# Designs tried in a protein design run: designed miniproteins, single chains. Part 2

Each design is a single chain, and the fold is of that chain. pLDDT is the mean over its residues in the fold that is shown.

## One batch from the design tools (miniprotein)

Design m36
Fold by ESMFold2-Fast:
Structure m36 (fold): chain A 79 residues (1-79)
Amino acid sequence: MKKEFKEKLLKLIRELADAGATREEVIAALAEYLGVSPSLEAVFKKLEELLGPQDAVTVFATMSIEVTARELEEELRRR
């Protein structure tokens, strides 16, 4: 079901970000899970096919926010 699939993807993204994965590593993990090439465009297109455009944007935005937030938090700790 779309809702359970979306929640599983969001959980995977958060777990990877919490483990210190880079944006590239998160994209590669999502690509492997979705069975597509490890590119931002391929991952987004597959998410749009499976979830529809609005939920695809939500998953993609969550990935970008979670990874960026962790990168910024690490930078702030060094200052």
Scores: mean pLDDT 78

Design m37
Fold by ESMFold2-Fast:
Structure m37 (fold): chain A 69 residues (1-69)
Amino acid sequence: SAEELLKELQEKFGLKAKTLEEALEQLRRRYAGGLAALSGSGATRLVAEHELPKIEEALKRAEEALKKQ
């Protein structure tokens, strides 16, 4: 359900979102920041490379859940 997905995203990514739509917006902002971090070096880039695939998967799941409403 959308509520179960919201809780999973809140726990996995530490989101303060109250709705799945808000969570999607926060994930999009984090993804944009991660993409920007890829132009960096050292630890910043390595963290971004590790986190971006997880954020992409979460975005896809959230978009699919919202599309069903």
Scores: mean pLDDT 81

Design m38
Fold by ESMFold2-Fast:
Structure m38 (fold): chain A 56 residues (1-56)
Amino acid sequence: MEELREKAKELAEKANVGFPTHFTRGGEPLSPEELEKALENQIKGLEDYIAWEKAK
């Protein structure tokens, strides 16, 4: 989990976007499993965005 958080922060900085300090679902904190999936999705989205910007 910590490795995913660090990678997501690095990619967010590289993409020049803000990184959320926490994640919620309808105002409720995410479970550890939901948080891990959310971080994985964010990492993929940021990687795709960075690749798109470089190809532009």
Scores: mean pLDDT 68

Design m39
Fold by ESMFold2-Fast:
Structure m39 (fold): chain A 67 residues (1-67)
Amino acid sequence: GKVKKAGEALAKIGGSTGRISVEQAAKALKEGGFSDKEAEEAARKAGELGGENPTGGAVGAGVAAVM
């Protein structure tokens, strides 16, 4: 599903422990099949959890929160 595709996209840019920008996270989620709104909302939630350069794990949690 979309969550699995998002996980694969995030793994390419830092994985669960790598620091990535909120903008990089949003781009990866869009590539994974998320809409612009879903990707931006998930990236925003990741920023709330991990700051401006969240871990892939924080982005994954943001995805889970909006799905």
Scores: mean pLDDT 67

Design m40
Fold by ESMFold2-Fast:
Structure m40 (fold): chain A 76 residues (1-76)
Amino acid sequence: MKKEEIVKKKLEEIDRAIELTGVSYEDIINYLNEQIEKLKEAISEYQKRGDDAKVAELKEKMEVLNKIIEEIKKRS
């Protein structure tokens, strides 16, 4: 699945969760920031191993999460 498609799908899932559960955009942003910190730790570990392919993959995942946070902030 392409990066833009992943972002769009996750934003739609988030919108549905807010509508159904009443969780706030701030709660979701906090959760996503926690996931980004975990990805940073994983990137550091794979970088030590010289696994450039895995580092690139994890950086792409981090970019997707950052894009989702950006889009949520625009809506808030």
Scores: mean pLDDT 80

Design m41
Fold by ESMFold2-Fast:
Structure m41 (fold): chain A 74 residues (1-74)
Amino acid sequence: MLVKFNPFILGQLRRLLDQAVEKFGEILDVEDAINFVLSGLSDEQKKKLIDYVKEKYGEKVTRSQLLDLLETLQ
């Protein structure tokens, strides 16, 4: 089961995503991006989300792909 975020949490996640892009660049390693942006999730929830993103996009994601993913978790 994917985590569903409310609008307040999504605002925080967008800010963290912008910080991740500044730190790692426009092409992000999925594990680094998810661990940085979603640090408040449990290890089990992070692993499920990382596995899902890797299956859909591969080992690397763009800011836009990750932002779209976070917005679909509403």
Scores: mean pLDDT 72

Design m42
Fold by ESMFold2-Fast:
Structure m42 (fold): chain A 71 residues (1-71)
Amino acid sequence: SMMEELEKLEKEAKRLYVEALDAGVLTPELIKILQELGKLLREAEKTGDKKKLEEARKKVEEMRQLVESLK
């Protein structure tokens, strides 16, 4: 369901945030991605827009790649 996908993405975003914080790599670029991701997740939850959910998935992947590159 869409709610299960949203919960999964929120959990992954939180894990990546904690990982970046613990590694000392919470950069302004990463903070911007987090802010955009938060907006997409809120919009997807309120509207049920599957395109916003897909954009959120792409932002989580972008965040994951950036965190990995900064370590």
Scores: mean pLDDT 83

Design m43
Fold by ESMFold2-Fast:
Structure m43 (fold): chain A 79 residues (1-79)
Amino acid sequence: SVAGRMARRAAELMGLSEEQRRKVAELAEWGVKNKNPVEAAKEAARLVGPRMGAAVGSIVGAENGDIDLGVEAQGAALG
């Protein structure tokens, strides 16, 4: 998916390992499928840190067409 590719690219730019890139891509795809950017962002933040969690939330929100929920997801990951 677009979200999975974008999350993987963001993780690469943040210097995360191949395993971490794979996990954040899976979380982004899960968030899109379940229309839940907030939970996807929180789980990504728990596994690989708040900055990556915020990125996942934003990416999932945008893919689902809900930018405001994407911003909420960023706050949830950073908080």
Scores: mean pLDDT 84

Design m44
Fold by ESMFold2-Fast:
Structure m44 (fold): chain A 61 residues (1-61)
Amino acid sequence: SVEELREELLQLAKELKTAPPDQKFELISRINQLLQKLRDAGVTPEELRELRKEILEALKS
């Protein structure tokens, strides 16, 4: 479901904070793939932008 994909993205963002540099590229790629799956599931471009912003904010803290 969309909610499950969103939760998985947030978990990956949290992992990205503590990941070593070589692992960060793989996690970013996976996050981008999940964003594409959300798009395929009918999430609007505006909702995807908000989710991407939320991920970036999670990474800052």
Scores: mean pLDDT 78

Design m45
Fold by ESMFold2-Fast:
Structure m45 (fold): chain A 96 residues (1-96)
Amino acid sequence: TMRELLEETIRRLRELIARGSGEAKEELEKILELLEREPERVIELAEELRELAETHSVEEVEEWVRRLLAEDPSLETLLAAAAYVLEVEQARERAE
């Protein structure tokens, strides 16, 4: 379920943050905060990215991301959070 996916994503991020340092740790902490504050927004973008990845080439998805970030650079953390949720989803699918 999406709730279980979010819980697993948060758990993995906390483990990475505990092992991290410097700028990498700060970026992960921003992603974690966004997942805890605005989970619905992250889920919606993750679902949009998944649909794009299934129907478009890697180059087309990269162009879409580049255009979004050029229009609104503040979306960088949200895009990173959404991408990480999808990475965790794929890891869970492979474990089954």
Scores: mean pLDDT 79

Design m46
Fold by ESMFold2-Fast:
Formats: structure tokens, sequence, C-alpha cells
Structure m46 (fold): chain A 80 residues (1-80)
């Protein structure tokens, strides 16, 4: 999915930039924070704007959250 690939790329970008400026522990935390934020924003948008059912909104938001975590943590692991 192009959206899942974009989410992985976002996580990787945030992790790399944070690792360069601050360090690996900060990069790990920033990855979690951006993944959680994207998940919450996606669930809210699907429920409130698109009228999606709760199960669909949760499934899509969790998939994007996990993809973001995968992208960021792959960068953290590569730099460790």
Amino acid sequence: SPLLEEARRLGAEVARETAERVGLDAARQATVDVADRLGRDTERTLLEVYGADEATARAVSEALRQATLEGGMAVVDALS
C-alpha cells in the first residue's frame, strides 16, 4: 500500500533526523511519538470526517501506526 510505504518513510525520516541532532534514545522516543500521533489523527479523521465504523478506523490507524514504528525502528537498529 502506498500509504503504508509513506508511513514507513515518515518513521524512518523522523528517526534519522532525531538521531543526527539529539541521539539514538531520543530517536526511539520520537519514532514512538510520531507513530502514536499518526495513529490517533488517522482514527479521529476516519471516525469524524469519513464516518467509518470503529473496527475499520482502528484497523487502518493501527496499520499506519505499526508501519511508522517499523520504518523508524529499522533506522534506529541500523544506527545502533
Scores: mean pLDDT 90

Design m47
Fold by ESMFold2-Fast:
Parts: sequence; C-alpha cells; structure tokens
Structure m47 (fold): chain A 57 residues (1-57)
Amino acid sequence: AEKLIEEYEKKGYKLVKKVKTDEGEVYIFKKPDGKYLYVLVKNDGKIEELESEVDFS
C-alpha cells in the first residue's frame, strides 16, 4: 500500500481517500489537473485505474 501511494505522490497526485470493497481496496487520488484517479488494488494483486472528474471523498 505505502509503495503504491509513494509512486502516485511522486507524480504530483495527492491521496484523498481509501475505500475497502469486496473486490479489493480503492485509492482515490487528486491529480494536478483537478481530475480524480481511482486505483483499485484487487485481492489478487491486480491494479485497475479509472479517471473521473467526480469527487466521492
């Protein structure tokens, strides 16, 4: 978890929220352009990314 957060933070993304789901853990980052990046770390270790303009914080 920490290493994933560090990778996004070095790109200028700010961690806003973490949400636990049945598929894994979702990390919500705010990008410098004002968009949000949702990073789903699945229970099997796979990572999925989705950009959104909506803040669910």
Scores: mean pLDDT 74

Design m48
Fold by ESMFold2-Fast:
Structure m48 (fold): chain A 86 residues (1-86)
Amino acid sequence: MAAEEERKRLEEEFKKKFEEAAELLRKHFTEGSGKPSKEVLEEIKRLLEEVLRLLEELELPDTEEMRQLRAALKGALKGAEALLES
């Protein structure tokens, strides 16, 4: 039963961090004009890394939707890293 509670905790943390990362990406890359600050890019990077780690820990099925989600998250992470190194 402890395993079910741990899984629910991981799912909640994943949802919160995913929503936070998605909101920052939307605000600064879709709705914003110009380059985000280094602080924002570092926060996006941290959130995306945590989201990817949580996806791995949750052992979610390797569906087409999950493959697309992982690819999008990895793409966003690489984009943020490239901007930080600029």
Scores: mean pLDDT 75

Design m49
Fold by ESMFold2-Fast:
Structure m49 (fold): chain A 72 residues (1-72)
Amino acid sequence: SAAEEKTREAIATLRDNPAEAAAALRTLARHFQPALEAEVREVLEGLFGEDAPAAMRLLRQRSEAVLLLLRP
């Protein structure tokens, strides 16, 4: 589906292009697919470390507050 493709593209962006992480996280918040939760969790662990469970919880709630976990 289009939502699954958007989720897969956002996962790829988080792995390959960290400069676009904010845009990718917005896409994940809007189009999060539970079937891809394991892959999302893995990239969030790379990006956020200990905050990965909090990021996953926010994405499951479709909350753009996940962007607040991005810090300088």
Scores: mean pLDDT 80

Design m50
Fold by ESMFold2-Fast:
Structure m50 (fold): chain A 78 residues (1-78)
Amino acid sequence: ALTPSQLRVAQLLIENPAVLSGSTASTLKQLAERLGVSQSSVTKALQALGVDVRASNDDLIVQLTSPEARERLRRAQE
């Protein structure tokens, strides 16, 4: 199960996939700093959504907009 912080990250990523756009600012470290969480929390949130964390930022955005990612978020909130 995801922690409350990891769930918050997952919700933000599903609602605003474009936070991963913008080249040099879109590292997992900088996203974690912006959200006030650890890098491991961002990685675990992406993995829980079924997203390949090694994918390009464009592929991550596509995966986050999928119905499957939304269903995984819903199940993680149960």
Scores: mean pLDDT 72

Design m51
Fold by ESMFold2-Fast:
Structure m51 (fold): chain A 83 residues (1-83)
Amino acid sequence: MVTTYKGEVSVNGGGAVPAVVTVDHDANTTTITNLESGNKATISPAGPELKVGEVATLTGPGTDADGRPGPEVTVTVKVKEKL
């Protein structure tokens, strides 16, 4: 089961950027895609179900747009809508 949300993310306390958040319960992962850079952060295990208007903080390994492992990131997600 895959649930997708649209919102804004802040990485390590930076400015908010538009993002898509995908919670995949079958893969037990949450993937956050920065819509400006294409960079992704994939976090395991999957977090709880997100609610519209919720602010959640997630920490995990980052990946670049090519899927290469990057440094760990702390991402604050503000959920705006469920897709």
Scores: mean pLDDT 74

Design m52
Fold by ESMFold2-Fast:
Structure m52 (fold): chain A 93 residues (1-93)
Amino acid sequence: SSLEKAQEALRLLGEALTLIKNKGDPEEAIRLLEEAVRALEEVEGADPELVKQAREAGRRAIEALRKGDYEEALRHAEELSRLAVEAANSAGV
């Protein structure tokens, strides 16, 4: 269901944000961000523009993690989190 996919995306984002804040394993953080964006894309009725913006924020967070820039990664991951909440709300969940 859209609610279950939205909840999955937000849970995965919460785990990714915790890893980034703690300067944890960047590969695990990247995996969680990729899974979160995928779950968000499966939320039926979500605004396509918000999903597109969330995907771009996720891409920037992943790029920053690959460079070891945890501060930049956190900023983009927090933007992704805000956009994911807005996208879920646009789907009525």
Scores: mean pLDDT 90

Design m53
Fold by ESMFold2-Fast:
Structure m53 (fold): chain A 86 residues (1-86)
Amino acid sequence: EEFERDVLAALTEIAVAIAKRAGDPQEVIDALSTAADNIRAGDLEGAVKALERAIEIATQMAKEGFPGAEQLAGLARNLLEQARSL
């Protein structure tokens, strides 16, 4: 349980780093950061909501032609699936 949560938090923090390096909008960075913080705190309901928000933003960015947004949306969807399985 603790190990799985730590791994998911680390993967979510990697998603934050990817978004920051890509120069993505602050709102998607904030959503991913909130998800990582909530995972580390054991607030899985809060983590799910934050990841759903990140997917919503990244999906909209992909529709607007933001480079890497489709990949970010896919990553956020994978993180959400993992959070729901904890």
Scores: mean pLDDT 84

Design m54
Fold by ESMFold2-Fast:
Structure m54 (fold): chain A 85 residues (1-85)
Amino acid sequence: LEELLRELAELGNVSVEEVERSIDSFDSDGDGYITREELREGLEAAGLSPTEEEVERRLRVLDKDGDGRVSREELVEAMLEHAKS
């Protein structure tokens, strides 16, 4: 995870601490996982208006383990894939 955070920070020209703070804002209960509700709330807080379908689609792409939740590592990996495109 630390290596992925560093790579994402470099691509975004920001600090690792800034990336971690951003991710922490999605993990409101601090359990290391992002639920559907937390993802939706985070997107709304960022000024976006996601539909239920958009949130579910994002969860399916990020939920590589199939447990219905997204780990912090999966979220960072998905952000890196997007940044490298």
Scores: mean pLDDT 65

Design m55
Fold by ESMFold2-Fast:
Structure m55 (fold): chain A 77 residues (1-77)
Amino acid sequence: GKIKALVEYQPSKGPSLDELKDKITALGGKFLGSSGVTKDSSGNDVQILLVELPDQAAVDELAKLPGVVKVEISVPA
C-alpha cells in the first residue's frame, strides 16, 4: 500500500518547493498539499508538506534531502 507522510521542510535550507515536488514525483510519490510557511522557536522558516510515497525506500530518500528536517509516516487510526 502507499504511504502518506508529513514532511517538515525548511525552504531557506533546501531546494525550491518546485524542485522538491519534482523529486517526490521522481521517487514515485505525489505532492498532496502544504501548510503556509511559519517560524519555529529558533526563527527558521518551516513548512509542512503532505505527500504520498510508494514505499519505505522513498521515505528514506526524501528524508536525506537538504531542508527536510523529518518525515512522519501517517499511521491509520
Scores: mean pLDDT 79

Design m56
Fold by ESMFold2-Fast:
Structure m56 (fold): chain A 94 residues (1-94)
Amino acid sequence: SPLEQIMRELIEELNKLALEYEKQGDFEKEVAAGTAAAFLSMLLWELKKNNSSDEEQKARLLAMLEEFRDRAIELGDEDLAKLFDEAIARVEAA
């Protein structure tokens, strides 16, 4: 589905950011990016297993993305916040 593709691409970028933060020694940003990737992967698996509607999938994904975006803003991580804003826009458009 378009939602699965959007989330797969986001998870790949989050894992890439987590690796860069690890190299920089920024533990809080590394954990934020890595935790987001893990939780989004788990949510996608749950939604697929439960045969959730596209409307339910969008609502659940948007809620989680907005929470992670807010956390990125709290950390002052503009790159991480931008990734979530772009993902939110893509999910809303799908």
Scores: mean pLDDT 88

Design m57
Fold by ESMFold2-Fast:
Structure m57 (fold): chain A 68 residues (1-68)
Amino acid sequence: SARLAAAVAKAEADLEGFIKELKATPEEEERLRAELDRLAAATSDEELLAEMGRLLETVKEVYERSLK
C-alpha cells in the first residue's frame, strides 16, 4: 500500500540518522545497508513487513551494543 511504502521511506531516512548517532561500526553499517537494500527490493506488503521486522531486529542489536 502507499501508506506502507511511505513508512518504509521514513524508516530509511531515520536509519541514516541512527547510523550516524550511534556511531555504527563499518561492519554494522554494511549489514544495515544490506537489509535496507532487501527492504527496498520488496514488492509486496507481506515482504515489506517481513524485511522491516528483520531490519528492526538488527537496529535493536546495534542499539544494545552502543549502550556503554
Scores: mean pLDDT 76

Design m58
Fold by ESMFold2-Fast:
Structure m58 (fold): chain A 76 residues (1-76)
Amino acid sequence: SPLEELRAFVERTLKELDELEKTKSPQEVLKEAEKRSVELERLIRRALEAGADPAEIQKLLAPLLEKLKEVAAKAE
């Protein structure tokens, strides 16, 4: 389902960002996350169009948003 595709993408992205944080600067990690934003928006759109609950989407995105907030704070 589109919601499960979104879940899988978020889980993969979190794992990739965690690995990048081990060897890359916070600024480089944010740049890599930005490259993924277009696909993330596409997957969110597809999940909503398929009738996914916006609250469930928000819960799926919460760990990724928190990670990006933490990395952004380190990038200052």
Scores: mean pLDDT 84

Design m59
Fold by ESMFold2-Fast:
Structure m59 (fold): chain A 92 residues (1-92)
Amino acid sequence: LEEKLLSKDPEEVVKAILELLELQKKSNEAKEILEKIKPIVLNSKDEILKEIYDLLVKLLLEVPIEELKKLLPTYSEEIQEILEKIIEELSK
């Protein structure tokens, strides 16, 4: 799961985020995973990885889908694609 979140493949990142949301419903394990990747994100020069982390925190805090849609333009194109796919999956 952690390896998928750090992947350069948007499809793997989407799947990992959806898996984390399911884990959060059953246990606090998703928060433990976020704490493990936090130092990697903070020490990274990769702005995309930082945006992915920010998005994950908002999703785990149960920010409404309507609010996430308003935030779409503030993310990079790569993260916008990821977030749009997540919104589509959550809307099914």
Scores: mean pLDDT 74

Design m60
Fold by ESMFold2-Fast:
Structure m60 (fold): chain A 61 residues (1-61)
Amino acid sequence: DRLEKAFNVFDFDGDGKLRASEANYIARQLGLDVPELTGEISFEEFKELVGEEHEGLIRFP
């Protein structure tokens, strides 16, 4: 739920996917240790990248 809301805020295209640049930006803002992403990132892939442990800690007003 919180992660989905965060995803929707950064999904500027409104197509349910993030571009690599958007996903990389979010990962850096969340302090995630992930390699540079390429292509389109779906919500499911984004959720996996964040990890279950981090979902409860992500808060966007």
Scores: mean pLDDT 63

Design m61
Fold by ESMFold2-Fast:
Structure m61 (fold): chain A 86 residues (1-86)
Amino acid sequence: EVDELIEQAIKYFEDAMNAETLEEAKEKIKQGLELLREAYARSTDVVDRVALREAIEFAEKGLNAETLEEAKRYIKQALDILKKHA
């Protein structure tokens, strides 16, 4: 279940990377972030929790970004963490 939540979050973040507007990107980031927070709450492994927390922090920065380019920069960092750790 945790792996499924992470995989779904990755898909939302990939959608955010393909967004043409900041508003579209933030909508996808919100959906992915909710799934990552659920995964974090359900995770019991310390290494997984550290990676999830770091990805959540970058996703939160993406959600608070003022430009599409800034949002995508943060989401790329979150995706790199999630894909490397998975």
Scores: mean pLDDT 85

Design m62
Fold by ESMFold2-Fast:
Structure m62 (fold): chain A 94 residues (1-94)
Amino acid sequence: IKLEVEGKDVPGSTTATVTVKLELDPEKKVQLRVYAVQDGKATLVKEFEEVESGAVYTATVTGLGETTDFIAEAVDEEGQVLARAEPVTVKRLP
């Protein structure tokens, strides 16, 4: 399993676009979860079910502070984390 995350600020707003790409073992069924870390707390901002290998998933997140970390995890049906992307930091652009 390979999981990659990119984050992009929307200039002049509290909004960011988070893009996740997932490469799966063909026999794995997973959910993709995207979290925003605000004030030291990870909050689930988007969940994708029935994710496909090689597909790109995009979440638009609003109400962000000046600096927000995004994390993405692929989890199985039991909630076990199978893969975690390297966190991406998004800074608000002026």
Scores: mean pLDDT 74

Design m63
Fold by ESMFold2-Fast:
Structure m63 (fold): chain A 66 residues (1-66)
Amino acid sequence: MLEKAVEAVREELRKNGTDVLTVSQFQEIAEKYGFKIPLSDIRFYADKGDGRLSLAQAEELLRLHS
């Protein structure tokens, strides 16, 4: 499940032509693959940047909730 969720994040970034994804995009992917990550945890990581999540931050959040 973790590997599939990470792959989905990579696909979303590729589809959008960006190296960051929105909180909403990440939350939808996480929920689709059965991860129940609190919005507060997602926003905590996003707030350390520009309000968006890098691939590395997304992978870390998924691993912490695996």
Scores: mean pLDDT 83

Design m64
Fold by ESMFold2-Fast:
Structure m64 (fold): chain A 65 residues (1-65)
Amino acid sequence: SAEEEIRKKIQEESLKLQDELAAMRKEGEASGKTEADIQRELMELMVKGSEKMAEEVERLKKEAE
């Protein structure tokens, strides 16, 4: 079903994003970046991930019509 495909896509993207966010924070802390710089980079990554997910969800919904 479209709902199952959407759920799977959200789960896959969420896991990928979690790993990327954790890695970015660790590397930022290790390299001496400020918390503000780390937060900004994390927010940018989250925004891009959310936009990509929204586009994919919309595509899957249209395919199900």
Scores: mean pLDDT 79

Design m65
Fold by ESMFold2-Fast:
Structure m65 (fold): chain A 78 residues (1-78)
Amino acid sequence: MKKMILEAKVPKELAEKLEKLFVENSPEDIEEVPVEKKELEDGNVLLTAEANVKSEDATLLAEVDGEKYPVAAHFKPA
């Protein structure tokens, strides 16, 4: 298990609808994480979250309208 900073650049429309952010270590291990949002000049939003990553296959999920969608994220050591 490693503490990681996750960064994802998403469209503003997705960020405005974003209810919660989760880290999926496996289909059975999905944990909600606090999210920071920063609006970028190009109309996108940078999402930043700090989470404990248990798997190299861990995925960042965004909850929109009660459904979880995978978002491309860059994982950095915390």
Scores: mean pLDDT 78

Design m66
Fold by ESMFold2-Fast:
Structure m66 (fold): chain A 76 residues (1-76)
Amino acid sequence: ALEEAEKIIETVVVPELRKYISNHIPSPQEQEDLARSLASRIASYLSSKGIKVDKEVQEKVRERILEIITELVREK
């Protein structure tokens, strides 16, 4: 579950976040909302493929996405 989520983050989420942040600098609240939304979407996608995603894994995915958003915003 976590390994599959990390692959999606690296191959899909990071490129889209770079594109989004290049056009708009998200507020701290927008960063939290975006991380939560993306983690939920990844969990739903993996669940649709028969991969079990528990609450703890989804929370770790959210935290990782938030770290990436914070790093990308700091680069601006």
Scores: mean pLDDT 80

Design m67
Fold by ESMFold2-Fast:
Structure m67 (fold): chain A 87 residues (1-87)
Amino acid sequence: MKELMEKGREAQREIDALTAGMAPEDRAAVWLAAQRGAQEAIAAGKVEEAPERAVEAARAVAEDPALLAEARAELERLLEEEKELEE
């Protein structure tokens, strides 16, 4: 647990640094990608890899305009789904 907790703290700090100064929508898209990466590791039974997968997903999206556009599109789709549920 100690190593996982430390890696979790490091992952949060690294993602915060990657998203510092980004527009709110871009920051949200990067964090969505990070959460998805962590959830995939957990679903695969690899909880110890969750912090690393979160950082990898966040960095990939933050550094690649095409991946950032895809993440923004996914965020928009989720917001549209929520809007449909409200209707």
Scores: mean pLDDT 77

Design m68
Fold by ESMFold2-Fast:
Structure m68 (fold): chain A 57 residues (1-57)
Amino acid sequence: KIAEEVEKGRLAARLLLEGASAREAAERSGLPYSTASAMKRALEEDPELREQVAAAL
């Protein structure tokens, strides 16, 4: 279900913002490592995206 994927993404984003590794975020959220790794890089490369994601949590 879409809601389950959104919750996994939200949990992964929160963990990454708290300084977790992409692997830890993937394992704890249930997302694929490739997805968690891409999210980590996006949050590191785009400060505005990082701020928007933090505000949405």
Scores: mean pLDDT 78

Design m69
Fold by ESMFold2-Fast:
Structure m69 (fold): chain A 69 residues (1-69)
Amino acid sequence: SAAAERLSRAGRLAGAGQALDREQAEDLVAGARGMGFSEATVQALEEAVARGGGRLDGETARALSERLG
């Protein structure tokens, strides 16, 4: 599915501790939502992205990837 592809793509970068640009951060949030992650998890992702001005630094991306599994 498109959601699985988005989550796989962005999640791989996040798991590697790479900073996510706006498009990659959007893919992570949209992918998690589409794959049925909890509302609390999706909200945490959205809040982290908002704090980063639409982006995620590598440390935050890695921590969120660990939370997603």
Scores: mean pLDDT 84

Design m70
Fold by ESMFold2-Fast:
Structure m70 (fold): chain A 77 residues (1-77)
Amino acid sequence: DELIKELIEAIKNGDKEKARELLLEIFSTQDDSLLRQLAGAINSLDAKSRLTGLEIVKEIGGEAAERFELYYVGEMK
């Protein structure tokens, strides 16, 4: 949960480099609970911050990013 908090702060502050590093760390855990929390947190951001976060997720790619995207789609109504 601490990693998600730091990531959201980095995204809001426009620190794309730090946000990418934190996202890589979150994805390396392969923790589905953490990925679901991340999906909800990103979906709750303003439009610009959400787009920034999703852009970094796409740039990283891989299995964890794909799993995150499934949770993210599930959070959209």
Scores: mean pLDDT 79

Design m71
Fold by ESMFold2-Fast:
Structure m71 (fold): chain A 57 residues (1-57)
Amino acid sequence: AEEELEKLYASMSEEQREVVRYTAIKLRLIGIEINIELGKITEKELEEKKELEEELK
């Protein structure tokens, strides 16, 4: 399973890999923001949000 994903990722251009990474970070941030709105947020998710926001800089 992981080996197939690694091969797919390795076959991508640097630009394509950055788009995939950026999109994944954005989708996770949206999920965390929804959990904040619903009052379901955990301390771990708040820490994850800070780390993901730093990766987008």
Scores: mean pLDDT 76

Design m72
Fold by ESMFold2-Fast:
Structure m72 (fold): chain A 63 residues (1-63)
Amino acid sequence: SMEEEAIKAAKEELGIDEETFKEYRDLLSNPSEKNLEKFKKVSIKIAYATGRITKEQAEKILK
């Protein structure tokens, strides 16, 4: 499916796992104040996967 192809592309290009990509898409589809905090956490995981932040920084923020 197109969704499976998009997930595969995200994993190959960004090194993001399938569950993280799905979580990001689900949060994007249903924006709310509660979901904003989840968006921040997923964004931190993506930032780490793309090399923008260190593992230590990601772990501190996601705790």
Scores: mean pLDDT 66

